# Designs tried in a protein design run: designed miniproteins, single chains, continued (3). Part 38

Each design is a single chain, and the fold is of that chain. pLDDT is the mean over its residues in the fold that is shown.

## One batch from the design tools (miniprotein)

Design m9373
Fold by ESMFold2-Fast:
Structure m9373 (fold): chain A 92 residues (1-92)
Amino acid sequence: IDFSKAIKLYETVADVQYSEDQKNTLKKAISELDLNDQKKGALIIALGELKLNFEQALSAIESLKNDKEGTIESLINEAPTEDAKYWLKTLL
């Protein structure tokens, strides 16, 4: 399961570019979450649809580590599009 492909998709969807250090930090933070690879992919797509910058994305991932349900509900409430909500609901 291609984690690098998921990060590349995030860059494309969010119209952002990360440094190699930022990519490695996000990969490590997501890999530490108690989620299967499909849900990790869905999270990356959801964060891209939310158009979060690196700091916002990292903060969201850390919040998920401490409170998965509450963090997902908060992100759904803040989601600007139905696509973002769809991917976030996939994490539940």
Scores: mean pLDDT 72

Design m9374
Fold by ESMFold2-Fast:
Structure m9374 (fold): chain A 64 residues (1-64)
Amino acid sequence: MEKELEELKKKAEEGDVEAQVKLAQLYFLLEDYEKAIEYAKKALELDPDNEEAKDVLALAEQAL
């Protein structure tokens, strides 16, 4: 888990949309809804039609 989180953070900082979506999903599972929202929004800035990012954003906002 920790190694995967570090790799995902690095890729997300490099602008990898898939890594940003995976980080949003991972933070949602960890109940860190603020970070889940942050990474989902970053993914949507690069790919506005990303359905997975939209789903995580909606779920995380409802969980707050």
Scores: mean pLDDT 81

Design m9375
Fold by ESMFold2-Fast:
Structure m9375 (fold): chain A 80 residues (1-80)
Amino acid sequence: AREEVEELTEEAIEYLRKAVRALEEGDEEKALEYDKLAVEKLEEAVKIALEAGDPELAKEAVERAVEEARRLAEERRRKE
């Protein structure tokens, strides 16, 4: 469970990075696709953590994804 949640969280974060890169390239459609994939991976990670009875693991997954999204948004603004 923990390893699957960590792996899905990493995949979600990777898709967030790809979405930001697509936006920087002007590809809004591809960015939306990557954002949807990121959300799907994070939802699956949260579901697995909660089904395993580990709400702290679910919280860690969400907090990590939100922190990375915030960091990427700040980096994007700095590059513009």
Scores: mean pLDDT 81

Design m9376
Fold by ESMFold2-Fast:
Structure m9376 (fold): chain A 100 residues (1-100)
Amino acid sequence: MKTKTVTLDVPAGQSATTTVEFKLEKSGTYKVTVQVTAHSGDVRVTVEVNGKSKTLDVPAGKSGTITLEVEVQAGETLKVTITVENLSDAPSTVTVKVTV
């Protein structure tokens, strides 16, 4: 199990994208869990990994979780792309925790 945490500051009406990479030594099916906490301002979060995507709206002061299952080969680098859109009229701080 590997975990990475990123904090994003997203200006009003803008979006920010981050990529988190995991080098996986064992082949198999992995559960990618992305937990998002929106500190200030409503946000829309899109997670993309291995051609799969999910979108979730997270209200200000709330947390949400996206889960995706992916098949991975041993030695493959798993690339998880997270895009956060700030839907509010104020800057938003968002914490993103990715677990594989």
Scores: mean pLDDT 85

Design m9377
Fold by ESMFold2-Fast:
Structure m9377 (fold): chain A 64 residues (1-64)
Amino acid sequence: LEVGQEGVATAPIPQTSPDELALRPGDRVRVVEILDENWVRVENLTTGETGILSVEALETYVEF
């Protein structure tokens, strides 16, 4: 993963905390900031919302 990288969600990801980003299949996402080894700040380009997602969830459920 790198800052500025864009992808498409392939599966639903629910928001489980206030800081997390929810994704629906087909949502376009962009990596905004790499926070650490486990967490990345992302923007949902389809909804205009921003939040954090785990690196594992991004690599599993987002197609880059």
Scores: mean pLDDT 78

Design m9378
Fold by ESMFold2-Fast:
Structure m9378 (fold): chain A 53 residues (1-53)
Amino acid sequence: SLGLTPEQRRAIERAAAGEELTGDEVRHLQSVLPLADLDGDGAVTPEEVAALR
């Protein structure tokens, strides 16, 4: 049941580091965080990322 792709895991790691995400990485994050409210630079809150770990 743990089915994170390498792309989803990379997007989570980069978001946790506060890095700017590409559109593809934002899509990967939204697939695991469908309720995430992403700001204009594509960053997800550290609190939301922590919930996935």
Scores: mean pLDDT 62

Design m9379
Fold by ESMFold2-Fast:
Structure m9379 (fold): chain A 60 residues (1-60)
Amino acid sequence: GSMEKKEKKNEIKELLKEHLKLQGISVSDETIEEILNELLKEESIDELKERLEKLLKEMS
């Protein structure tokens, strides 16, 4: 549903934000949302979430 899609989008937004912080990149929430929307043009929400979780695990 719409709420579930919004929830997943927020989770990915937080994962992307953490990934960028680990790389020393600090951006606004608005910029993160713009980047996320661009990434979602090429990938599904679920695929992007799995990829970001993988990247965060590799950087820990």
Scores: mean pLDDT 75

Design m9380
Fold by ESMFold2-Fast:
Structure m9380 (fold): chain A 65 residues (1-65)
Amino acid sequence: AREIAEEAGVSEENVRIAITTVEAMLRAGATEEVAFRRAKEVLIELGVSEEKAEKAARLALEYVK
């Protein structure tokens, strides 16, 4: 979480939310692409910029794999 927060330039709390979202989506049978898109959407709803949300969501997906 901390390493992803530093790399993506987002808070550790937002990284944990992204990781939890990806884990929940994959557990529900979603594809990696769908899990990534949902995590990105959640971060944008929380006020994260599109570029930072994309980076954080991608790193969260790689972390969960």
Scores: mean pLDDT 81

Design m9381
Fold by ESMFold2-Fast:
Structure m9381 (fold): chain A 96 residues (1-96)
Amino acid sequence: MVTDEEIDEAMADIVIGVGRLLARKGDVEEAVEFLVEMAEKLKPRNPKAAARLLIEAAKIAAEAGDLERARELLERAKELGDEELQREAEELLEEL
């Protein structure tokens, strides 16, 4: 049975893929903004999916050298994610 939650998680995977393609093309600012905007749209319905998008945006920002932006996004992801996503965000914060 396909649930709305499963659909939102599949949409998050697609959005992450698009964000990664934009970053790879050199459109880093657009990639981060796209992922953050999609996270805000998913947040009230699926905070876990929103957290995944924020973690990916943080990784892209960090790779571009924007460590302050990456830190901000990881802190936001910790507020929304489950234990696994909170752990991933903590580990990424330690790498910054």
Scores: mean pLDDT 83

Design m9382
Fold by ESMFold2-Fast:
Formats: structure tokens, sequence, C-alpha cells
Structure m9382 (fold): chain A 69 residues (1-69)
């Protein structure tokens, strides 16, 4: 759920959020991108750059938006 993903963001659990970027659901990947953007930092930025290659246009747009901050 989104609440579970928010808990990962609060913990700064970038590793688990990177695994969620591989989720079959584009909604889960979209939420993982938002959570990575909330954490920030170099490792999160690297994960967001990989998300620019996502097959979903909405996930790519979310990653682009987070990287523009």
Amino acid sequence: SYDDILELAKKGDIESLKELLKDPSPYVRFMAVAALGQIGGEEAREALEEALKDPSPSVREAARGELEK
C-alpha cells in the first residue's frame, strides 16, 4: 500500500524502494519514485535516474520531476 511505501521513505530505506521500482504495478513504481524523491541524496538520485528508463510514461515523468528539484 501507499502507507507501506511512506514507511520506507520515513526510514530512508532506499534499498527496499529500489526493489519496488521493479514491481509489476506502475502505480507501485510511481509511489516508489515519489518516496525516493522525498528521501533525496545521491543514492536516491541514482535510483531516480534509472526510473527515467521505466516503460510507464507516468513513472518516467515522476522521476523527471523529482530530479528537477
Scores: mean pLDDT 83

Design m9383
Fold by ESMFold2-Fast:
Structure m9383 (fold): chain A 55 residues (1-55)
Amino acid sequence: ASAEESEEAARKLREAGERLGLPEEVVQKAVDLALQGNLEEGDRVAVRAAILAGR
């Protein structure tokens, strides 16, 4: 995915994590994974699971 897509996905993940009341460190890890990996459906699912696991 493009840098713009990665940045947008990271922003949405951060917003979702904040809404769910997840620890900042968990949200940051999920954002980092999204920025590092390919923003394909599989990667997005894995990142979402990381956010939910922090709950």
Scores: mean pLDDT 64

Design m9384
Fold by ESMFold2-Fast:
Structure m9384 (fold): chain A 55 residues (1-55)
Amino acid sequence: MSKKELEAEIWEALGRMAYAVGDLKLAVEMFEKALELDPKNEIAKKNLEEVKKEL
């Protein structure tokens, strides 16, 4: 696993935490950062789409 892939997983986890506390804008930013670092991260893509539907 590359360093960028590991960092993407951390940003994805932070995005989930932001979403759990109701900070939708922060969650979007965290998931977008994860997807920028690892464009193949399907979990980050799905979570980003779900959060955007709620904005």
Scores: mean pLDDT 81

Design m9385
Fold by ESMFold2-Fast:
Structure m9385 (fold): chain A 73 residues (1-73)
Amino acid sequence: SDLDRAADGAEASLPGLVEQAIKAAKEGNKVEASNLITALYILATVARMAGRDDVAERLLKAAKEVSKIYEKA
């Protein structure tokens, strides 16, 4: 299904998105960090809808950690 394809894409892009989001947050690039945090939450929702709860949990954990860094920046 389209959701399964989107979830597979989210899983494949997860490491790169997390790295970029953390970097943006630490550098104080608030626009980029905000956009990447939003992308992580959207992808987590898509993964959950596809039944990929493990992928969704990893994405949500990443979004929460990046959000903590972002709020302190």
Scores: mean pLDDT 82

Design m9388
Fold by ESMFold2-Fast:
Structure m9388 (fold): chain A 70 residues (1-70)
Amino acid sequence: DAGITEPLKKIEELVEKAKETGDEELVEEALKLAEELKALLEERTPPSPEKEELLEKLEELEKEAREIKE
C-alpha cells in the first residue's frame, strides 16, 4: 500500500502548502506526482471501487492545484 498511500499523502501535502503559500512550483510538483500515481494505479490495479475512489481523489487534488495556479 505504500506505493499508493505515500505518493497520495505527498500530493495532498503539496497542494495544502501551495494553498497556504501560493507557491506555483508546489502546484507543478503535485500535478506531476498525481500523473505518475494515476499511471501506477492503471498499471497495477484492476478496475475496482477502491481504485475509482483513489482516481476521483486525485482528480479533485488536480483541480485544486489548477485553481491555485490561476
Scores: mean pLDDT 76

Design m9389
Fold by ESMFold2-Fast:
Structure m9389 (fold): chain A 82 residues (1-82)
Amino acid sequence: SEAEEIVRETLERLRVLQERFAAALAAGDREAAIAELERMAELAEEALRRLEALENPDERFIAALRRAIEEAREAAERLRAE
């Protein structure tokens, strides 16, 4: 389905960003880590917009993406506050 394709593509791209985030944290590069979290949130927001545009959107996928956006944004704010 179109929803499954959006989720698959989004998960593949998020995996790359998560790897970059982990590498930045391991290197002690807070600015790079924050940038990757912001990219993750932006990617999830784009996926959310695509899913919400579907005729019969899957609320489970939408809820998961909203959660991912909240978690990424909160983590970025926490890192910036220090």
Scores: mean pLDDT 84

Design m9390
Fold by ESMFold2-Fast:
Formats: C-alpha cells, sequence, structure tokens
Structure m9390 (fold): chain A 58 residues (1-58)
C-alpha cells in the first residue's frame, strides 16, 4: 500500500463553515484514498466540495 495526503475543501453541515482538511490515508491508488477520505469527512458531518490526493513517501 501507498500513503496519500488527501486535501479536502469541506463544509460543516451544521454551521455552514468551509475549511481545508487533511488526512493521511493508506490506499492502493489515489482514487481509493480520495474515496476513503470523503467517506471519513462525511461521517464527521462535512460536505466535501473539492478533493485531491497526493502520494507521499512514508
Amino acid sequence: KKTYLVSLLAKDKKTGEEKLIHYEIEADSAEEAERLAEEKARKEGYEVLAIKAIEIKK
């Protein structure tokens, strides 16, 4: 597996506040990392407006 830094522009569903969130996710592809990060953000009460995964060396 590879480690990805996933950056999300997310909106808090209760307050409407937009913020940038970062997750480190292990996945087999950037697309899988983006999907996992989006699921995590949604479970935490955020709407995902934009997403990008970048592979990091770890």
Scores: mean pLDDT 80

Design m9391
Fold by ESMFold2-Fast:
Structure m9391 (fold): chain A 55 residues (1-55)
Amino acid sequence: SMDELIDKLADAIVEETEKTVTLTPEEREELRAGAKAVLKTLSKEVLLKLLELIE
């Protein structure tokens, strides 16, 4: 589903960020929520292309 795809991409953004920066649990949740908000504005085609680049 689109929700599962968005969650997967948001999780990947948080994980990639935490490779270089230590986030608090609150900052992690805020980043994840913000990423999801932005991803929800993108077309399915763009979301699928982002998934290909990450996976």
Scores: mean pLDDT 84

Design m9392
Fold by ESMFold2-Fast:
Structure m9392 (fold): chain A 69 residues (1-69)
Amino acid sequence: SERALELEIEASLHLIKAAIAKLIGDEEERREHLRLAAEKLEELIADPEASEEVKRLAAEELAVLREEL
């Protein structure tokens, strides 16, 4: 679905922003973007039109993010 693709893109953008924040030493900004990425991944997992493979990959990524939060 278009929404599933949009959520995947938004999650990816937040992960990129978190990586940049880590590089510049902004821990507050890093944590906020990791939190937002987690929210988008949770929405993607809950999307009934997302494929089982996309849901599995999103769940794996979410588990990794939860170790950083």
Scores: mean pLDDT 85

Design m9393
Fold by ESMFold2-Fast:
Structure m9393 (fold): chain A 80 residues (1-80)
Amino acid sequence: ANIVVTLPDGTVVTLTVPDEITLGDLVKKILSHLSETQANLIVTNLIEKNLLNKTMTVEQAVATLNELLAPLGISLSLTK
């Protein structure tokens, strides 16, 4: 599956991911485009909520990260 990520600076990144993924693995692909402060905040939030190692469908992962990352100005959309 392909995920289109829109970053706060208006940069658009397309990620190719399997149909089932952990939130930690998906976030890791996005972290290279974020500041260290934003990256640490996201990872800490996932660890505290026990979501880092949770495997889910790509559709569920996109929905979950959209909710989590909206305050940071990041949006995700799924394209198959």
Scores: mean pLDDT 76

Design m9394
Fold by ESMFold2-Fast:
Structure m9394 (fold): chain A 57 residues (1-57)
Amino acid sequence: GSAAARKGIEAAEEYLAQGRAGAAATAAWHSLKEARKSGDEELAKRAEELLQQALAA
């Protein structure tokens, strides 16, 4: 749901700040999945951006 997506986005941002790209990608992917389930397009877009950033790191 939206709450799970927000927590995952926060975790992904924290992992990226720590240089933990793999952990960030996992957190972002889970957030994307949860945002899509809840129909929250803004959270889904943010999670997708974080996932792309983590995979490029």
Scores: mean pLDDT 83

Design m9396
Fold by ESMFold2-Fast:
Structure m9396 (fold): chain A 65 residues (1-65)
Amino acid sequence: MLEEAKELLEKAKQAYDSGNLDEAIELFRKAVELLRQLIAENPQDKEAVDLYREAVELLKKVEKE
């Protein structure tokens, strides 16, 4: 599941770099939701917390464009 979140985040970054903002927003939102669920199950998972912070900040950046 953490690997799935990483793949979603990578696809979101690729969509953003390609100018596909709608696709990037959808993928970032899916990554955020998955990471939020993982953190709820294991709050001590630093990797999931770090990825969640990155995904939220990138989503905010994309939504302002």
Scores: mean pLDDT 81

Design m9397
Fold by ESMFold2-Fast:
Parts: structure tokens; sequence; C-alpha cells
Structure m9397 (fold): chain A 70 residues (1-70)
């Protein structure tokens, strides 16, 4: 289903963003630059946005599965 494909796409994006955030955080421990702090903040906002979208889509999938299988 398109819903499952969209969930998978967002999960992959979330994993990519989380890995990128981990690298930025690691670099911030070695050098504290304003650019890295800005990247950390931007990645945090993007991660939150994707996580919210995933939560909504996962709840919709659960509802549709419950309605179709029960």
Amino acid sequence: SELEEEIKRLEEELERLQKELEEVVKRLKEERSKELLEEEMELGVRILDVAVKLTVLRKEKERLEREKEL
C-alpha cells in the first residue's frame, strides 16, 4: 500500500537524519562552532517533523488494519 511505502520512506529519512545529527554532535564535542550549532538545531527540527508525521501515519495504518482485519 502507498501508506506503508510512505511510512518506510519516512523511517529511512528519520534514520538518515538521526545519523547526521550524531555526526554533528560528535563534531561539536571536538569543536564548538556556530555553524555546527545551527546544523544541530535544524536537524533537530527536521527530525521532530518527520517523527510527528510517522506517528500520524502509523496510527492511521493501525486503524485501517483493525477495520479491515476485524
Scores: mean pLDDT 82

Design m9399
Fold by ESMFold2-Fast:
Structure m9399 (fold): chain A 79 residues (1-79)
Amino acid sequence: MEEVRRAAEEAARAYKEARLAAGADPEEAEREAERAVEEAVRYAEENPERAEEVLKGLEDAKAASEAALAALKAEAAAA
């Protein structure tokens, strides 16, 4: 469980950074990130047999958010 929470928090942080770089409202981005962490943790608690699947999904989501942030930063730097 601790591992899922940590992975969810890292994925949510990456998502929030990407949203902020895209011009999203900071309060909205924070609420979306908090909701995502809560939903991921609850799902893993209710479905412990799927913990590995949840962890992989969170790692993939983090990587996707980091890639999106990198693309947005590259675009901003070119402007």
Scores: mean pLDDT 81

Design m9400
Fold by ESMFold2-Fast:
Structure m9400 (fold): chain A 58 residues (1-58)
Amino acid sequence: SEEAAERAIQALKEGNVVEAATHLKRAGATPEQIAKAVNAALKGDLETAEKIVREALA
């Protein structure tokens, strides 16, 4: 869902990894996909984090 992707990406940009993980999990992302997106965001690589989120929820 595009809305779920946007909500997860916004949460990651705000540093709210718990909220981001919740949105990703509810939208059907795997634990591996969630971990990869969160790790990219924690490294400050928001472009990669956004790409991972969009690919996971495609």
Scores: mean pLDDT 84

Design m9401
Fold by ESMFold2-Fast:
Structure m9401 (fold): chain A 73 residues (1-73)
Amino acid sequence: SNALKRKAVTLGMAAALLAVSEGRPDLAKEIIDAVNKGDAEKLRQVAEEARNLGLTPVSALAEEAAQLIEKMK
């Protein structure tokens, strides 16, 4: 649905903004690219990387965005 897509984009953008604030613009770029492509697998890979770096809020938001993208399929 359009509402689920908007929520997934919003969560992905929030995750990307937090990644930039933590000095990780590379993670932000991967999150934005994955959300734009509807790539839930890539979002989960980035969430795992963020979790391993201790960026828990980035990981949580990216994982939630991935879940919403999967629900749209």
Scores: mean pLDDT 86

Design m9402
Fold by ESMFold2-Fast:
Structure m9402 (fold): chain A 80 residues (1-80)
Amino acid sequence: SEEEKKELRREAVIKHASGSALIMAALIYKRLNAPKEEIDKLLKKAKEEYEEAIKLAKKAGDEQLVKEAEEGLKLVEELA
């Protein structure tokens, strides 16, 4: 249904935004010379959020959001 797709898309957007915020936090922590363990925890959580966003976006049929979340996931891998 259209309502079901809207809810899935909304959840995907929230998960994508969460992943992006966690990457930003990880980059800030890295600049502040925070312990690697703390940075790794943020990146692991960002990966989980992006993976969830991809699943939800695929169910919603939002190919653009799938692509954006996959790009975020690649960035997490580069920063780890």
Scores: mean pLDDT 90

Design m9403
Fold by ESMFold2-Fast:
Structure m9403 (fold): chain A 80 residues (1-80)
Amino acid sequence: MEELKKKADELYKEGVRAYQAGDYVRASELFEKAAELYEKAGDFIKAATAYNMSARAYARAGDLERAQELLDKAIEIAKK
């Protein structure tokens, strides 16, 4: 469990760096992977945050359908 959270934190930080660099495709993938690991670790607040960041990055990349799917997933997880 602790290793999953550490890996998710690493991926989230890489996602933030990619987002700040304007690499929205890379950022979306990194945030989505971080969210999956946070969810597996039972950290639903961080998972929802990471899905929201992935959605934001997909929207910036022009993938509005994928962005909406991840926003819906973030809302669902935030209820847990």
Scores: mean pLDDT 86

Design m9404
Fold by ESMFold2-Fast:
Structure m9404 (fold): chain A 68 residues (1-68)
Amino acid sequence: SEREKQLKQLYEAGASEETAELFLKARDGDPEAFERVGEITRELVKKLREIDPSDVEKAKEIRKELFS
């Protein structure tokens, strides 16, 4: 299912169970979850712009930090 696919992608990105559920709630139309996901996404983009785009390991560390 699409939900299982998204959960797998979130967990592979380093998301905790709590964070993964937050992203799913945002997708399902929860406005508070959507706002929180927006905050996490903006911070992720900001931090990713500060590193070399080819540094995959550093990008993984940033995702793990924000998705914990």
Scores: mean pLDDT 76

Design m9405
Fold by ESMFold2-Fast:
Structure m9405 (fold): chain A 55 residues (1-55)
Amino acid sequence: SMREELQRLVDEAVRLAKEAIEAYKNGDEDKYKELVSKLQEIARKITELLEQLRA
C-alpha cells in the first residue's frame, strides 16, 4: 500500500539522516554530500506519495 511505502521511505530517511550527522562530525564531506543527495531524493518521493494520497 502507499502508506506502507511512505513508512519505508520515512524509516530510510531517518537512517540516512543519522549517517549524514556522523559523516559531518567525522569531516567526511564527500559522504555527507552523497547522503544529503539521497535524502533530497527521498523527500521528493515522499512529497509525490503525499500528493497522491490527498487526491
Scores: mean pLDDT 85

Design m9406
Fold by ESMFold2-Fast:
Structure m9406 (fold): chain A 65 residues (1-65)
Amino acid sequence: MRKLAEKALKKIAEELGASVEDVKNALKEVIKNENISKEELIKSLIEIYGLSEEEAKALVEELLK
Protein backbone atom coordinates (compact mmCIF):
# COMPACT_ATOMS: atom_id res chain seq x y z
CA MET A 1 0.00 0.00 0.00
CA ARG A 2 2.51 2.68 1.11
CA LYS A 3 4.85 2.02 -1.87
CA LEU A 4 1.98 2.54 -4.34
CA ALA A 5 0.99 5.77 -2.57
CA GLU A 6 4.61 7.01 -2.71
CA LYS A 7 4.78 6.14 -6.45
CA ALA A 8 1.55 8.09 -7.06
CA LEU A 9 2.83 11.13 -5.11
CA LYS A 10 6.11 11.03 -7.07
CA LYS A 11 4.24 11.01 -10.42
CA ILE A 12 2.15 14.03 -9.38
CA ALA A 13 5.23 15.86 -8.03
CA GLU A 14 7.10 15.32 -11.32
CA GLU A 15 4.08 16.52 -13.35
CA LEU A 16 3.71 19.70 -11.22
CA GLY A 17 7.43 20.36 -10.68
CA ALA A 18 6.84 20.30 -6.91
CA SER A 19 8.16 18.26 -3.98
CA VAL A 20 6.39 15.07 -2.85
CA GLU A 21 5.76 16.69 0.56
CA ASP A 22 4.15 19.78 -1.03
CA VAL A 23 1.85 17.59 -3.15
CA LYS A 24 0.87 15.48 -0.11
CA ASN A 25 0.04 18.62 1.93
CA ALA A 26 -1.94 20.17 -0.96
CA LEU A 27 -4.02 16.99 -1.45
CA LYS A 28 -4.75 16.76 2.31
CA GLU A 29 -5.97 20.38 2.17
CA VAL A 30 -8.29 19.58 -0.79
CA ILE A 31 -9.78 16.63 1.13
CA LYS A 32 -10.45 18.84 4.20
CA ASN A 33 -11.85 21.89 2.36
CA GLU A 34 -13.78 20.62 -0.69
CA ASN A 35 -15.96 17.95 0.98
CA ILE A 36 -14.96 15.61 -1.85
CA SER A 37 -15.97 11.94 -1.73
CA LYS A 38 -13.26 9.23 -1.70
CA GLU A 39 -14.54 7.86 -5.05
CA GLU A 40 -14.59 11.32 -6.68
CA LEU A 41 -11.02 12.01 -5.50
CA ILE A 42 -9.82 8.65 -6.91
CA LYS A 43 -11.46 9.46 -10.28
CA SER A 44 -9.91 12.95 -10.40
CA LEU A 45 -6.41 11.60 -9.64
CA ILE A 46 -6.72 9.03 -12.45
CA GLU A 47 -8.04 11.60 -14.99
CA ILE A 48 -5.77 14.55 -14.14
CA TYR A 49 -2.46 12.83 -13.31
CA GLY A 50 -2.74 9.53 -15.21
CA LEU A 51 -2.55 7.35 -12.10
CA SER A 52 -3.70 3.73 -12.21
CA GLU A 53 -6.81 2.87 -10.16
CA GLU A 54 -4.59 0.91 -7.72
CA GLU A 55 -2.17 3.84 -7.27
CA ALA A 56 -5.02 6.35 -6.80
CA LYS A 57 -6.76 4.14 -4.20
CA ALA A 58 -3.50 3.60 -2.27
CA LEU A 59 -2.78 7.35 -2.28
CA VAL A 60 -6.28 8.28 -1.03
CA GLU A 61 -6.05 5.68 1.79
CA GLU A 62 -2.69 7.13 2.93
CA LEU A 63 -4.05 10.72 2.80
CA LEU A 64 -7.11 9.77 4.92
CA LYS A 65 -4.94 8.47 7.78
Scores: mean pLDDT 77

Design m9407
Fold by ESMFold2-Fast:
Structure m9407 (fold): chain A 66 residues (1-66)
Amino acid sequence: DEEVLKKIKEAQELAREALAKGQTEEADKAYELIGKSMEALRKGDKEEALKYAEEAIKIAEEGLKK
């Protein structure tokens, strides 16, 4: 699904920015959630994949606000 893949890409970009800003804990957590999103997508669970991708975006955004 294009929607889920776009959200995963967005999460990856934000996690990379958080890591570059020195927010290692938030970046690591976001990467874990991205991995779970990709695993759910591979299993055909688009709803779970989207949920994990959105959670990864949220945690990376929190890191960037620090």
Scores: mean pLDDT 83

Design m9408
Fold by ESMFold2-Fast:
Structure m9408 (fold): chain A 55 residues (1-55)
Amino acid sequence: MEEARKLADEFLAAVRAGDGRATDIAVKLYELIKKHNDEELVEELSRRLAALPRG
């Protein structure tokens, strides 16, 4: 899960910065979450994304 956690933080940072890498990071993160079945991380990410002022 450490790798998924790191990608989650990178993804949120990329979204906040408007970085085009956000899509690539999201794909990798989704694959790791699916492999680990970490539903709590999915919920946390969804909540944090919804709370972002820029989408």
Scores: mean pLDDT 72

Design m9409
Fold by ESMFold2-Fast:
Structure m9409 (fold): chain A 92 residues (1-92)
Amino acid sequence: MAAELRARAAELREQAAAALAAGDVVEAARLWGEGALLLTEAELPEAREAAEYAKKAIIARAAGDEEKAKEYAEKALEAYEKVKEEAEALNA
């Protein structure tokens, strides 16, 4: 089962929280993103959509399109919240 991937994602999320507490916002974001990719590999459909929207937001920001970056980021956050709730229920 994908329990190992979900456990790894939870560990990375905990490391991200520790990095955030230490003031390393960039490292926290990277760790959180890697956790989301592991959830995608664990075949949670919402995680796949969240990762795609997050990727589009990063690309749009790099291209200087702040409006599209914000739009995609909002969609990614909505999808990530659903994935977080589902992953926590499955890992209990």
Scores: mean pLDDT 65

Design m9410
Fold by ESMFold2-Fast:
Structure m9410 (fold): chain A 57 residues (1-57)
Amino acid sequence: MKDEKKFEGEVSLALGRIAFSLGDIELAIKHYKEAIELDPSLKEEAEKLIEEAKKRA
């Protein structure tokens, strides 16, 4: 069933991807961490994206 926090977590993950594509690595990592806090089920995906972002920093 839909949960508002789950949706907000997915939005934060998407915002992180957009920030990463714009070259804003710090903002991307911030959004990925926020996604985990809003929806812990995104932890594995978000942590992989954080690791990838750190490699480009």
Scores: mean pLDDT 79

